# Designed miniproteins, single chains, continued (3): the designs that were tried, part 32

Each design is a single chain, and the fold is of that chain. pLDDT is the mean over its residues in the fold that is shown.

## One batch from the design tools (miniprotein)

Design m9157
Fold by ESMFold2-Fast:
Structure m9157 (fold): chain A 70 residues (1-70)
Amino acid sequence: MLDLEIEVGVAMVAAASALASLKNQELSEKEKEAVERLKELLERLGTEEDEEELRRLIEEVKRILKEISS
């Protein structure tokens, strides 16, 4: 369980940092979509109790971060 709690924390920090870095930029429509999805995922990560759903949300954060970094 501890490892999952750490992964959730890392994913939340990564998503929040990405959102902060994009806040003062002019965004493409793709980047705006990614920002809204990251906001939703951050909220879900803070409230979700199901271990498998948390793992899915973490992977979705990683996917979006990879997408906007390319």
Scores: mean pLDDT 79

Design m9158
Fold by ESMFold2-Fast:
Structure m9158 (fold): chain A 61 residues (1-61)
Amino acid sequence: SDAAIRALAEELGVSPEVLRGALAALRSGNPTLERVAVADLSRASGVPPEEVRRRLLALLA
């Protein structure tokens, strides 16, 4: 939901647009796009890549 996307974006310190881009990368099924998106969010947020990936997957459930 939009509310869940906004809440996670706020928690990670990124814009909702950046988070939506990462979710689109995960939905693409392209492992390179997923890896790049997770690494980019990890770098921007200071949160480890494994935790970022876990949080994104929870939004897709």
Scores: mean pLDDT 84

Design m9159
Fold by ESMFold2-Fast:
Structure m9159 (fold): chain A 75 residues (1-75)
Amino acid sequence: MLEEIKKKIKEIISKNPESMTRDDLIDLIKKLSKTEYQRLELLLELYRKEGSPQSVIDRIEEERRRAEEEERRRR
């Protein structure tokens, strides 16, 4: 589940805060996510915490919506 992935990421960050860059976090999200939808959900949380511009957040939200629609079409 998405919550289990979030918990695992937080645990890894807390143990290795000095060695974890933004790109490392993005790669970790990619590795732990089972679907494109989950990956985009986790990226959206990261960008919100960073205080990224609303335009960037809106773009990721649109990508997430498209990924959800693709998953729905495939099933």
Scores: mean pLDDT 71

Design m9160
Fold by ESMFold2-Fast:
Structure m9160 (fold): chain A 70 residues (1-70)
Amino acid sequence: MDKIEELLEKLGEVLDKLTPEEQKEIAEEFHEEIRKVEDEAVKNKWSKEEFNKKILEVLEKILEKAKEKL
């Protein structure tokens, strides 16, 4: 849980440095990836731990992509 919050905070800090258009692109991709994880979690009846692991993977990928725009 703490790691998800930490990654979200770091993502917010990076987004604040981006243009509004870049922020929108990152936000849209993040929403698509999270929706995909939610769909897979429901389909496969993932445990809370499995779900959190996939959310962390998505956050790390989105954070990396956002940093590349800096």
Scores: mean pLDDT 80

Design m9161
Fold by ESMFold2-Fast:
Structure m9161 (fold): chain A 65 residues (1-65)
Amino acid sequence: MSEAELIRRVVVHELSKLAPHLSREEIAEILERVLRGEISQREAAELLGVSQSTVSKAVAALRRA
């Protein structure tokens, strides 16, 4: 398993605690769409039901990996 994949799994796992109404696959897709610039961090926060700062931290962690 790559280090980037491990970081992705940890981020998705932490977000799943805050967004129990979504599957890990749905959370991963939302984050990937933000990384691709398809949706804003605000839109992702609305979809996940979390704060924009939480999304910003998750995206920053994924970009550093």
Scores: mean pLDDT 80

Design m9162
Fold by ESMFold2-Fast:
Structure m9162 (fold): chain A 110 residues (1-110)
Amino acid sequence: MLSPEEQKAIKEARELAREELEKAVRDLEAGIEPEAGAGRSFTLGANEGKGSSLIHRSNSGVTIAVGVGMYGVQVDDTRLRIVTHSVARLFRDGEVEEREFPPTFLDIDV
């Protein structure tokens, strides 16, 4: 089972991912198009309590908005665990599909 600290980190990362997804969706609804030939990528980096959003358009006309939330948990004196959670919305021909991804863990020596 996950520790209470890891459970809290998952919850916080999930909340940040949702906020970033809603921000990306608002940008799409405001008519902000990706730059020609590329999706808009905006990453603020992984740090405790940080999020980022990404908008991508495929050649098939599918637009993808992604929200990512990240939270750090100190595992020991030399190691930080980054918990990352992601949520995406896929837009195609007036249809919207949402996908929530399970949390991932990345251990960093500090």
Scores: mean pLDDT 73

Design m9163
Fold by ESMFold2-Fast:
Structure m9163 (fold): chain A 70 residues (1-70)
Amino acid sequence: MKKNLALLNIDLAIEKYKDNKELVELLKEAKEALKKGDYKKALEYLEKALKLAPDDKLLKNAKKLVEELL
């Protein structure tokens, strides 16, 4: 459940930021890492994405959910 909810938050963030190539690339990497079960790698990409969008609720929620999987 938490993994699927994190993936949903990442997908919504990709659509929200579709014109921001750097942010979308980081979110796609986070999504792939999360799908592979590499939660540490997913967290690293989400932290980088949050540096570009520090107040984004979707990214904060995704990070929190991934942290709970570690």
Scores: mean pLDDT 84

Design m9164
Fold by ESMFold2-Fast:
Structure m9164 (fold): chain A 70 residues (1-70)
Amino acid sequence: LSKEMEAAIIESFAAMAAQIALKHGGSREELEKVIEFLRKAAEELRKLGDEEGAKLVEEMIEELKEKFGL
């Protein structure tokens, strides 16, 4: 996989996980696990040089924290 393709795949999975969590909700433990996954995704995107993707994922984390009081 190229770095660009790897970044696109990570962004897609992160967006899917965030959207499911925002729509469905869950327990505090489940939501904290989703946020941990998203944090790791944002870190990996930065390592791949995708600063815009990392920022988008970080914005999703903040939206989840705000909505669910985390």
Scores: mean pLDDT 85

Design m9165
Fold by ESMFold2-Fast:
Structure m9165 (fold): chain A 60 residues (1-60)
Amino acid sequence: MDSLLEKIRELMEEDPEIAAAFAAMYLGLLKNDPTASPEDIARAEELYEEALKKAREVEK
C-alpha cells in the first residue's frame, strides 16, 4: 500500500505545497489506524518533513 507515498514523492518534485498537504493527511490516517506499525508512521513523518523542507525552498 505504498501508492500514496509514491504519489507524495512525485508531488514533492512538481508541487511541494500539495505534497505537504497529502503527507499531513496520510500521517493523520496512520495515527487513526490501529494496525499501522511504528515503521509506517515513522516513514510518513519523515516524508512529511521532507515535503515541508521542499515547500520552504519555494517560499523565500
Scores: mean pLDDT 76

Design m9166
Fold by ESMFold2-Fast:
Structure m9166 (fold): chain A 67 residues (1-67)
Amino acid sequence: MPKDPSLTLKEWIIELLRRAGLANERTEEAVDEALKRFGLDGEAPASSVDDETLIEVLGEVVTLLGL
């Protein structure tokens, strides 16, 4: 799935989780924590991060959500 270049990194990750039916009240907190662990700015454009890094961040978010 190609990244939407108009979204921030945080917005894009939340959108992916929402589309997968994994979004809940902890999703934003888990995304913020995962981004912090990778040293990434959630306000940066989603296009500034490669797909490999994005997959690693998604894996960390899923782990933090207990999935």
Scores: mean pLDDT 77

Design m9167
Fold by ESMFold2-Fast:
Structure m9167 (fold): chain A 83 residues (1-83)
Amino acid sequence: ARELMEKAEEYLKQGDYKKAEELYKEALALLEKEKGKDHPEVAEALENLGRVYEAQGDHERALELYFEAGVRLLKAAVDKVLA
C-alpha cells in the first residue's frame, strides 16, 4: 500500500492526475481490506485522493473525500481511546 501511495504522490506532483487517482484508489482499497475502514492510513489515502480531485477542479468530490477522511480518522481515534 505504501509503495502505491508514494508512486501516486509522484504522479500527482508531475500533473498526471489520472494515474495518481488510479494508484490512490488501489491503495485505498488495499488499506481498507488490510487495516479496516476506520484506520489513519485509510483516512490519509482518502485525503490524498481528495487532493487529486481538487487539483483537477472537482471541488465537490474533493470536499466529500476530505469529509470522509476526517470522519474515519475521528472514528479511529475514538476506538483507540475507548479500547
Scores: mean pLDDT 79

Design m9168
Fold by ESMFold2-Fast:
Structure m9168 (fold): chain A 80 residues (1-80)
Amino acid sequence: MLEEVREELRELAKELEEAAKKAKPDIAEKLLAAAEDARELIERLDELAEELGEERTVELVREAIERAREGLKKLEEADK
């Protein structure tokens, strides 16, 4: 379960980096920052799982992924 979420974060980071390549510079910077946040979260997953428990950590990380996706939609809407 924790490993699945780690893979989801890696995929999200790659998707954000690819999207940044086609975005305007300002949007690209925000996408790259979100990708960096996802990669940092991957590095801290083990510590979070030890503090909060694996199940709770997975739920919180999935919430963070959903928030990142909402942020992407808002950035696209703000561009219009």
Scores: mean pLDDT 77

Design m9169
Fold by ESMFold2-Fast:
Structure m9169 (fold): chain A 98 residues (1-98)
Amino acid sequence: EIQVTQSPSSLTVQEGGTATITWRYSGAPSSSLQVQWYRADTGELVSGATISQSGSTSTLTISNVRAEDAGVYYSQVTDKSTGATAFGQPTQLTVVPP
C-alpha cells in the first residue's frame, strides 16, 4: 500500500516568487510510481510547473508565481505495476502582492 505525505499544508508567496510543495511516499519503489499534481477546485492537471523526483520525494515548483496560481493543490500517485492509487494531503497556496 502506498502512503503519501504532502507538505506544507499551506504557504504564502509573493507574486513573482517561487512556491515549492514537497511530496513524500513509501510502500512502493519510486521507479513504478506515476505522480500527477492537480488543482483541487477544478480537478485540472497542474501545468507550467516543474516536477522533480528524487528517491522517496517529489517536488512541485511554481516559478514566477501569479495571482491565478493561488488555490489548493494535491498530488495523485499511481503504482504502474499494481494500479494502486494514493493521494497526498492538499496544500493551500496564497499569493500576495510584492
Scores: mean pLDDT 76

Design m9170
Fold by ESMFold2-Fast:
Structure m9170 (fold): chain A 66 residues (1-66)
Amino acid sequence: AQELIDKARQALAEGRYEEAVELMRKAIDEDPNNPEAYRLLAQAYAKLGRVDEAGEAMEKAIESLK
């Protein structure tokens, strides 16, 4: 999971938002209760203008903290 998270952070920094989404989806598949992965997914969706999906990912991040 950490490798995918690190790659996603780099992709976000370089403006590769779609790649960041894909990397975070893989991280979530490895660990569905990882709030950091959902938080980064929400950031990537927000940068893409996919505001509804960004909101859903943020909600999942909060749920994963339970």
Scores: mean pLDDT 79

Design m9171
Fold by ESMFold2-Fast:
Structure m9171 (fold): chain A 58 residues (1-58)
Amino acid sequence: GPAEAERILAGAREALATGDRTVLLAALHELQKVLDSLPEEYRPEAEALIAEIRARLA
């Protein structure tokens, strides 16, 4: 639901703030796993976070 989506997106934002490679990989995996089940309104932010994490890991 919305609360779960907000929690997952918050976790990804925190991972980006820490810059820890292991934390970033875990956040990327979680976002990819839940992307199809996220409400439509959260999908653009999730896709942007996936792109940002991938850029940081490259």
Scores: mean pLDDT 82

Design m9172
Fold by ESMFold2-Fast:
Structure m9172 (fold): chain A 58 residues (1-58)
Amino acid sequence: SEKELEEGLEQVEKAIKEGKLEELLEVLRISLKEAKELGSKEAVDILEKVIKYAEEKL
């Protein structure tokens, strides 16, 4: 769980360096919708934190 959050935050930092943050946000929002449909509470919690972090970097 912590490792998955860390990996998500690293992916955001990489996207910032590559100028692809908005594209990553679109993918993350789709993943969040899918996680909610699957009832994966842990995945939802992680994705919401990663999305919030990414939005703060816009």
Scores: mean pLDDT 85

Design m9173
Fold by ESMFold2-Fast:
Structure m9173 (fold): chain A 74 residues (1-74)
Amino acid sequence: QELIDKARELLEQGKYEEAVKYFDEAIKKDPNNEQAKALRALALYKLGKVEEADRVFESLGGKPGTAERVAAAR
């Protein structure tokens, strides 16, 4: 929980690289945490790593634009 909360704070501050690190730690502790995986992909999208973000969403059965929907829903 705390790792995801910290990563979200970093994401809001524009510290996308640091946010990805915290999401990576959260996923290591809970590999089935879909929320952490989705938010990590969103952070990668914000960093301009669109292809890597799309690959993550595709592996989760997502469609292109999932990161955009998550950002819009906030």
Scores: mean pLDDT 71

Design m9174
Fold by ESMFold2-Fast:
Structure m9174 (fold): chain A 64 residues (1-64)
Amino acid sequence: ARVEAVAVHDFVAQDPDELSLRRGERVLYDPAARPADRPAFVPATSLETGATGLVPVGFLRPLP
């Protein structure tokens, strides 16, 4: 299921498949949709920009 979350830390993308985040940025992601090669990351969509990419799941706090 897709969940809204807020970034709790700034993140700077290191690869083209990653998404940069600012602390406080809202994203939409599925906690179960983790890539096998990068289990610490999840695909997310920024609700501010509409951009998509991989972000560290540990940087996201799910919203109620």
Scores: mean pLDDT 78

Design m9175
Fold by ESMFold2-Fast:
Structure m9175 (fold): chain A 87 residues (1-87)
Amino acid sequence: TEEAIEKLKQTLIDELQRLGVSKEEAERALNDPDALVEIASKLTPEEIARLLQRLSDAIAELDPNNPALRDFFGRVATALREGLARA
């Protein structure tokens, strides 16, 4: 549902802000994979792992069979891994 995807997006924003990313920068990363890659290139492997785990947990709590949630997670995970590889 739209509510589930919005909760997942908010989880990503909240976790990025805890890592020192501004709200505006985190919001940009939701719509721009290159912005998320740039953010991820400045994060540690441990911070990346925590982000992926938190998003995975959020999907399990919302709807693990929702293709929109899985697609969003896949895009975020790919961008985070690309950023980590560039660091």
Scores: mean pLDDT 82

Design m9176
Fold by ESMFold2-Fast:
Structure m9176 (fold): chain A 61 residues (1-61)
Amino acid sequence: MEELKEKAYELAEQAGKAFKEGNTVEADRLIEEAARYALEAGLSPVEVVKIINEGLKKGEA
């Protein structure tokens, strides 16, 4: 459970970096994978969105 949540955050951070580099297609794929891991970790849709947004901000920094 915690491992899936960590993986979701890492993928979201990678998506943020991809956006910074202009690789929007890769960023979209990473976001979809992050959402899948977060849902499997038992997070609600609202919590999934929060983790993705936090990861994206970290990657963009």
Scores: mean pLDDT 81

Design m9177
Fold by ESMFold2-Fast:
Structure m9177 (fold): chain A 56 residues (1-56)
Amino acid sequence: MEAVLGPELLEAEEEARRRRPPEVVPKEASLRELQIAAAAEGERLRKEAEKKKAEK
């Protein structure tokens, strides 16, 4: 095997990626969603504080 690893590596990685969502999505999605929600909340709060200071 001199230089024929590309297609095999790509295939294995793609297969692993496809298998990931059905098993990991319920767990990782939960954590990620929570993080996104927290970030959005933080941004909203900051935006409101900034607006409040600029308005009155």
Scores: mean pLDDT 62

Design m9178
Fold by ESMFold2-Fast:
Structure m9178 (fold): chain A 57 residues (1-57)
Amino acid sequence: SKKEKEAFEKTILNLIKERPDATTREIAEILGVSQRTVSQTIAELVRKGKIKRRPED
């Protein structure tokens, strides 16, 4: 749902702010989700202007 998607995006955003050097793989391991799911969420956050694209993204 939209609310679940927004909650997940906020979780990823907070993790990146706390751990800016964390790789997509490390974030996926922390959250227990696939790297693809994390990568797609990061791409959406970059598109929305909430984070800058990182080399590892």
Scores: mean pLDDT 78

Design m9179
Fold by ESMFold2-Fast:
Structure m9179 (fold): chain A 67 residues (1-67)
Amino acid sequence: MEEEIKELKERIKELEEKIREIEAEIEEEKAKPEPDMEKILELEIEEGVLRLEIAVLELVLRKLEEK
């Protein structure tokens, strides 16, 4: 169980890093004179999916720490 907790924490960290990369891409696109709104929307959807995955992993982590 302790090893599973460590793996979940590392996975969450990796997903958070990926979200930061996506946020940087969104900001770069928004900074353009003519932002690609479709690309921004797709990136925001991907960010939302990753945030949901983190939330699920954090819930699992919390349940494992109770045991």
Scores: mean pLDDT 83

Design m9180
Fold by ESMFold2-Fast:
Structure m9180 (fold): chain A 74 residues (1-74)
Amino acid sequence: SLFNKFDKDGDGRITKDELKEYLESKGLNPTDEQILNVIKEVDSSGGDEIDKEEFEEFLKKYPDEEEIKKLVEK
């Protein structure tokens, strides 16, 4: 699955650094502030990491590169 590709540690969570790599794979160069804004949009639990369910909801809301770019550039 896409989640397993970016969950490099296999711990069932995506870290801030792994999220940055995901966004960079979409041709983006996000700032720390932009990454935190994405986490705030996705994270319903108030942690610094995204679990599998939150990541799947993120992909459902922002399924393509164009939608992700709009979110990051906002």
Scores: mean pLDDT 71

Design m9181
Fold by ESMFold2-Fast:
Structure m9181 (fold): chain A 64 residues (1-64)
Amino acid sequence: SMMDLAIEMMRLLAEVVDEIIEEKLRLREAGVPEEEIRERVEKLAEKKREELLKKQKELLKKAE
């Protein structure tokens, strides 16, 4: 159902947010400059966006 799809997508989004936060903390602890952290996080977010879109497509195909 569309509601099950929405719940699953929200769960996946929460996981992505947690992963980005963890990566930011890891980079700061490693002494990476804030400018580089921003660039690396933007790249990670871009990659995760692509993964989420792919997963959404798979879930939509199953909901057919």
Scores: mean pLDDT 82

Design m9182
Fold by ESMFold2-Fast:
Structure m9182 (fold): chain A 79 residues (1-79)
Amino acid sequence: MSAEELIEKGEELVRKAQKLLKEGKYEEALEHAKKALEYGKEALKKAKTREELLKAIGVILAAIGVALEAALKLGRKPP
């Protein structure tokens, strides 16, 4: 896949992870966030433009944020 395609897939997975997080589906949110991080890292490796590089970094940071929040919620076992 191209960097652009990887960025698009990563952004979609971040959006899905955020929705799952709002629904209290923390395990599913964490799984989608981890997949988004994987796509973001691959996009970063294949990035050829400054715009692609910044978008790939954006996906990575967003994925990390969702993953950390989901992991914290899972560790606290919200009632």
Scores: mean pLDDT 83

Design m9183
Fold by ESMFold2-Fast:
Structure m9183 (fold): chain A 76 residues (1-76)
Amino acid sequence: LAEAVAELARAFLEALGLPEEAERVRRLILEAAEAYAAGDFERAEELGREAEELLKEALAKASEAEREEALKKALA
């Protein structure tokens, strides 16, 4: 599941024209999943928050139409 979520987030941000942010969010999600599996819940939560902050910043720069089109492309 974590791999699917990381890939979806990366594809979504790439569709928004943010390839550097896409790779960072993918890495943060995968690292958070690894930390969670290792029992390091505090680190997993911190990494998850960093990914969320990046996504919020990206969304703030995009219109609703741009977000909808990016999501459609990521889900395809």
Scores: mean pLDDT 77

Design m9184
Fold by ESMFold2-Fast:
Structure m9184 (fold): chain A 80 residues (1-80)
Amino acid sequence: SKIDELIEKLLELAEQVLDPETVERYRKKINEAKTPEELKKVIDELFLEVSRRARAQGRDDLLEEIFKTVKEIEEELKKL
């Protein structure tokens, strides 16, 4: 589905700035989310963590892609 593709894109962006263990922890939390509300909470946590790390590394290119991807995920979640 489109939302699964967007979430995978967000995780791929996260892999560029977060430790593999941290990315895998978020992947597990995403897979365990049973409601759109639970999924949104995990996505919000991942967004804050990945954005903070991207800023710390001066990765403005990643910040733009992260913001765009999260916005698209939020729009898809509102349709569920």
Scores: mean pLDDT 86

Design m9185
Fold by ESMFold2-Fast:
Structure m9185 (fold): chain A 63 residues (1-63)
Amino acid sequence: STGTEVLAVLRELVAADPTLAEKSGAEVKELLIERGVSEETATKIADDPELRARAIAIARALL
């Protein structure tokens, strides 16, 4: 599912940079798009700070 793909990408991003949660929504959006996440999904995560924080936390837990 789209959510599973996003979490896999976020897990790789957190593994590469533990400060991912401190980045702006715009920075996270660019990183997600760079790794093949759709513009629509990346924008949704970038525009919702609570969703973004939760998704990053879940991705960290999956390490």
Scores: mean pLDDT 81

Design m9186
Fold by ESMFold2-Fast:
Structure m9186 (fold): chain A 80 residues (1-80)
Amino acid sequence: SMIEKLEKEIERLKKVAEELEKSTDPRDQRFARIVKREIERLEKALKDAKENGYSDEEIQEKVREINRESLAELRRELAA
């Protein structure tokens, strides 16, 4: 299901954030913060989907919105 796929993606991103946070490179630490914010948005979307019984299509659209937000944040960080 889309819920199970989203749960697995969140767990993978958590591992990425942990590894980035262990780095002494300030760039990796900034990337970790972006990844952690994406995780928070995805976890909220997952909770909302479970509580409201969202369809796979509704879940996909919400994930796409979150992805656009995270990409915009990453682009802004890379431009700074």
Scores: mean pLDDT 85

Design m9187
Fold by ESMFold2-Fast:
Structure m9187 (fold): chain A 83 residues (1-83)
Amino acid sequence: SLLEGQGAYERGDYEEAVRHFEEAIKKDPNNVVAWTLLGLAYYQLGRYEEAIEYFQKALDLNPNNLVAQKNLKLAQKKLEEER
């Protein structure tokens, strides 16, 4: 669930957070918050390509999601630096 995933994220358990956010998306694929948080969890894991994909999905659903916009740019910058 989203709440369980957010709790895991706050504890730094990013892999556990991913599992909960994926479950939330499975139940509601239009949940912009779940896509955004999944992107943030992958970003924290250093998995920037997956983070970018999930932020893009959040923005496809809601282009005005400022959190997804900002973090998409940060993840793209990280990918460029991690060559």
Scores: mean pLDDT 88

Design m9188
Fold by ESMFold2-Fast:
Structure m9188 (fold): chain A 60 residues (1-60)
Amino acid sequence: SRVEIVKKEVEELVERLREAVAQGDFDAAGEQLRKLLDLMREHPEVRNYASELLVEFLKS
């Protein structure tokens, strides 16, 4: 489904965010976060899913 495709994009952006933070590349981290927020704005149906993944990332 379209929702599953968008959820996969969310997962990929969160993974890239995680990698950027792990490397100390906060410019790249900010760019991935901006892309994630844009995706959440365009697709409100994945907003809760994306927020949960971000919270899991922050707890790690």
Scores: mean pLDDT 85

Design m9189
Fold by ESMFold2-Fast:
Parts: structure tokens; C-alpha cells; sequence
Structure m9189 (fold): chain A 66 residues (1-66)
């Protein structure tokens, strides 16, 4: 599967407020492309919106280290 397509799906789900599903889509993107900084950043935003702040911080750290 295309990492960019999974990231785009996550963005669409986030725009719908479906953050749990967006998190899963972003995780699929980074599984395919671990150095996908945009997907890591988007994952952090979605996790933050869910109140999962420690996981959000880790995702942002991964984005910053790429």
C-alpha cells in the first residue's frame, strides 16, 4: 500500500473528527515509510486531539528527528 495514500486518508479522517481512525491510518503510513516526517507530525496532532499527550509527544519527537 502507498504511504502517501494512508497519510491522505488520515488527514481526511482527522477533518471529520474521526481521530482514532486517523491514528490508525497514520500508523499504516509510517509502517510503510518510517522516515515520513509529515505522517509522524499528523499522528502527533491526532493523538493530541484524543488527549493521548505522552504518545503525541513521542510522535512529534520522531518527526523532529527525521
Amino acid sequence: QNAEAWNNLGVALSNLGRYDEAVEAYKQAIEIKPNFAKAWNNLGVALSNLGRLEEAAEAYKQAAEI
Scores: mean pLDDT 88

Design m9190
Fold by ESMFold2-Fast:
Structure m9190 (fold): chain A 79 residues (1-79)
Amino acid sequence: SEALRLAERGVEAGLAGNYEEAARLFIESAELARETDPLLAAGSLYGAAQSYKQLGDYKKAEELRKEADELLEEAKKLE
């Protein structure tokens, strides 16, 4: 899936220290996966949150982490 490919590229960018690219890729992955694969979307939002934390944007990181937590709990109810 395109969402999974974007998440994988986000992980690679993060490992390379390219946190701005990682955040972009993870957010794009989450947007694509939100309705069809909420577990993938939640994982991607956690990746974006960690990337923003590395960039020093703690407010955005917290917002994304909370969104990921909510989506993960919703996904668990469907499984």
Scores: mean pLDDT 87

Design m9191
Fold by ESMFold2-Fast:
Structure m9191 (fold): chain A 68 residues (1-68)
Amino acid sequence: MTPEEQKQEAISLIIAEVMALYHAGKLRTEEEMIAYAEERTRELFPGDEEALALTRENVRKAWAALRA
């Protein structure tokens, strides 16, 4: 995989973790999901603003899908 594909895969796993926590009732709002995902992204990609932006976008998309 390209470095970009590896980053996207890692972010997808973070989103899956966020969704699992939401389903378990541990995360309740879009803000809580974003905050959790941002912390996980910073741990894996410290200083990577692009990774952080991608994570925020993917959490917002996941939240919108939950409300559709």
Scores: mean pLDDT 83

Design m9192
Fold by ESMFold2-Fast:
Structure m9192 (fold): chain A 54 residues (1-54)
Amino acid sequence: SLAKKIEELKKKFEELGKKGKELFSNGNIEDSKKVYEEGGKIYEEIKKLREELK
């Protein structure tokens, strides 16, 4: 269950990373920052869940 949650969150993190990269590349820096902030929160969740797995 935890491993599954980590997998799902990793997928979301990757999608947000791609989106943020595209926005940044297009010069939409403000929206890119928003997307990266969201990704950062997901990354923190992944770290916590990984710790729970021992």
Scores: mean pLDDT 82

Design m9193
Fold by ESMFold2-Fast:
Structure m9193 (fold): chain A 62 residues (1-62)
Amino acid sequence: MQQQIDQQKAELERDPNNLQAAINLGNAYAKGGKPGIAKSIYQGVLRNDPNNQEALDNLKKL
C-alpha cells in the first residue's frame, strides 16, 4: 500500500503537471484507508482543472 503511494508521489515530482498521476495518487490514498488525504488531492486537481470529471467523480465516490 505505502509503496504504491510512494511510486505515484515520485511520478508527480518528475511531472508536476501530470494531473493523471495526481488522480492516481488520490486513488491510492483512498484505497489505503486515507480518504481525507485523497479528498485534498482531488481538490488540488480541481483547482488546476475545475471541470475535471474524473476528479469530480472520485470525490463523489469518497
Scores: mean pLDDT 76

Design m9194
Fold by ESMFold2-Fast:
Structure m9194 (fold): chain A 55 residues (1-55)
Amino acid sequence: MTPEEAFELGYELAKEKGLTLKEVVDLARKENWSSANIVAAVEGAKEAYEELEKK
């Protein structure tokens, strides 16, 4: 998994499933993602939250 893929997955997890930033981190750690991919997924989830707040 690339950081770009992790960003997209974190975005989807927040937008589609409503996972919190902590839940995204916990899931990524459970799935043994790299630190870089965990960071990318958190940034993706933040992007989704900004869009959800505007909606």
Scores: mean pLDDT 79

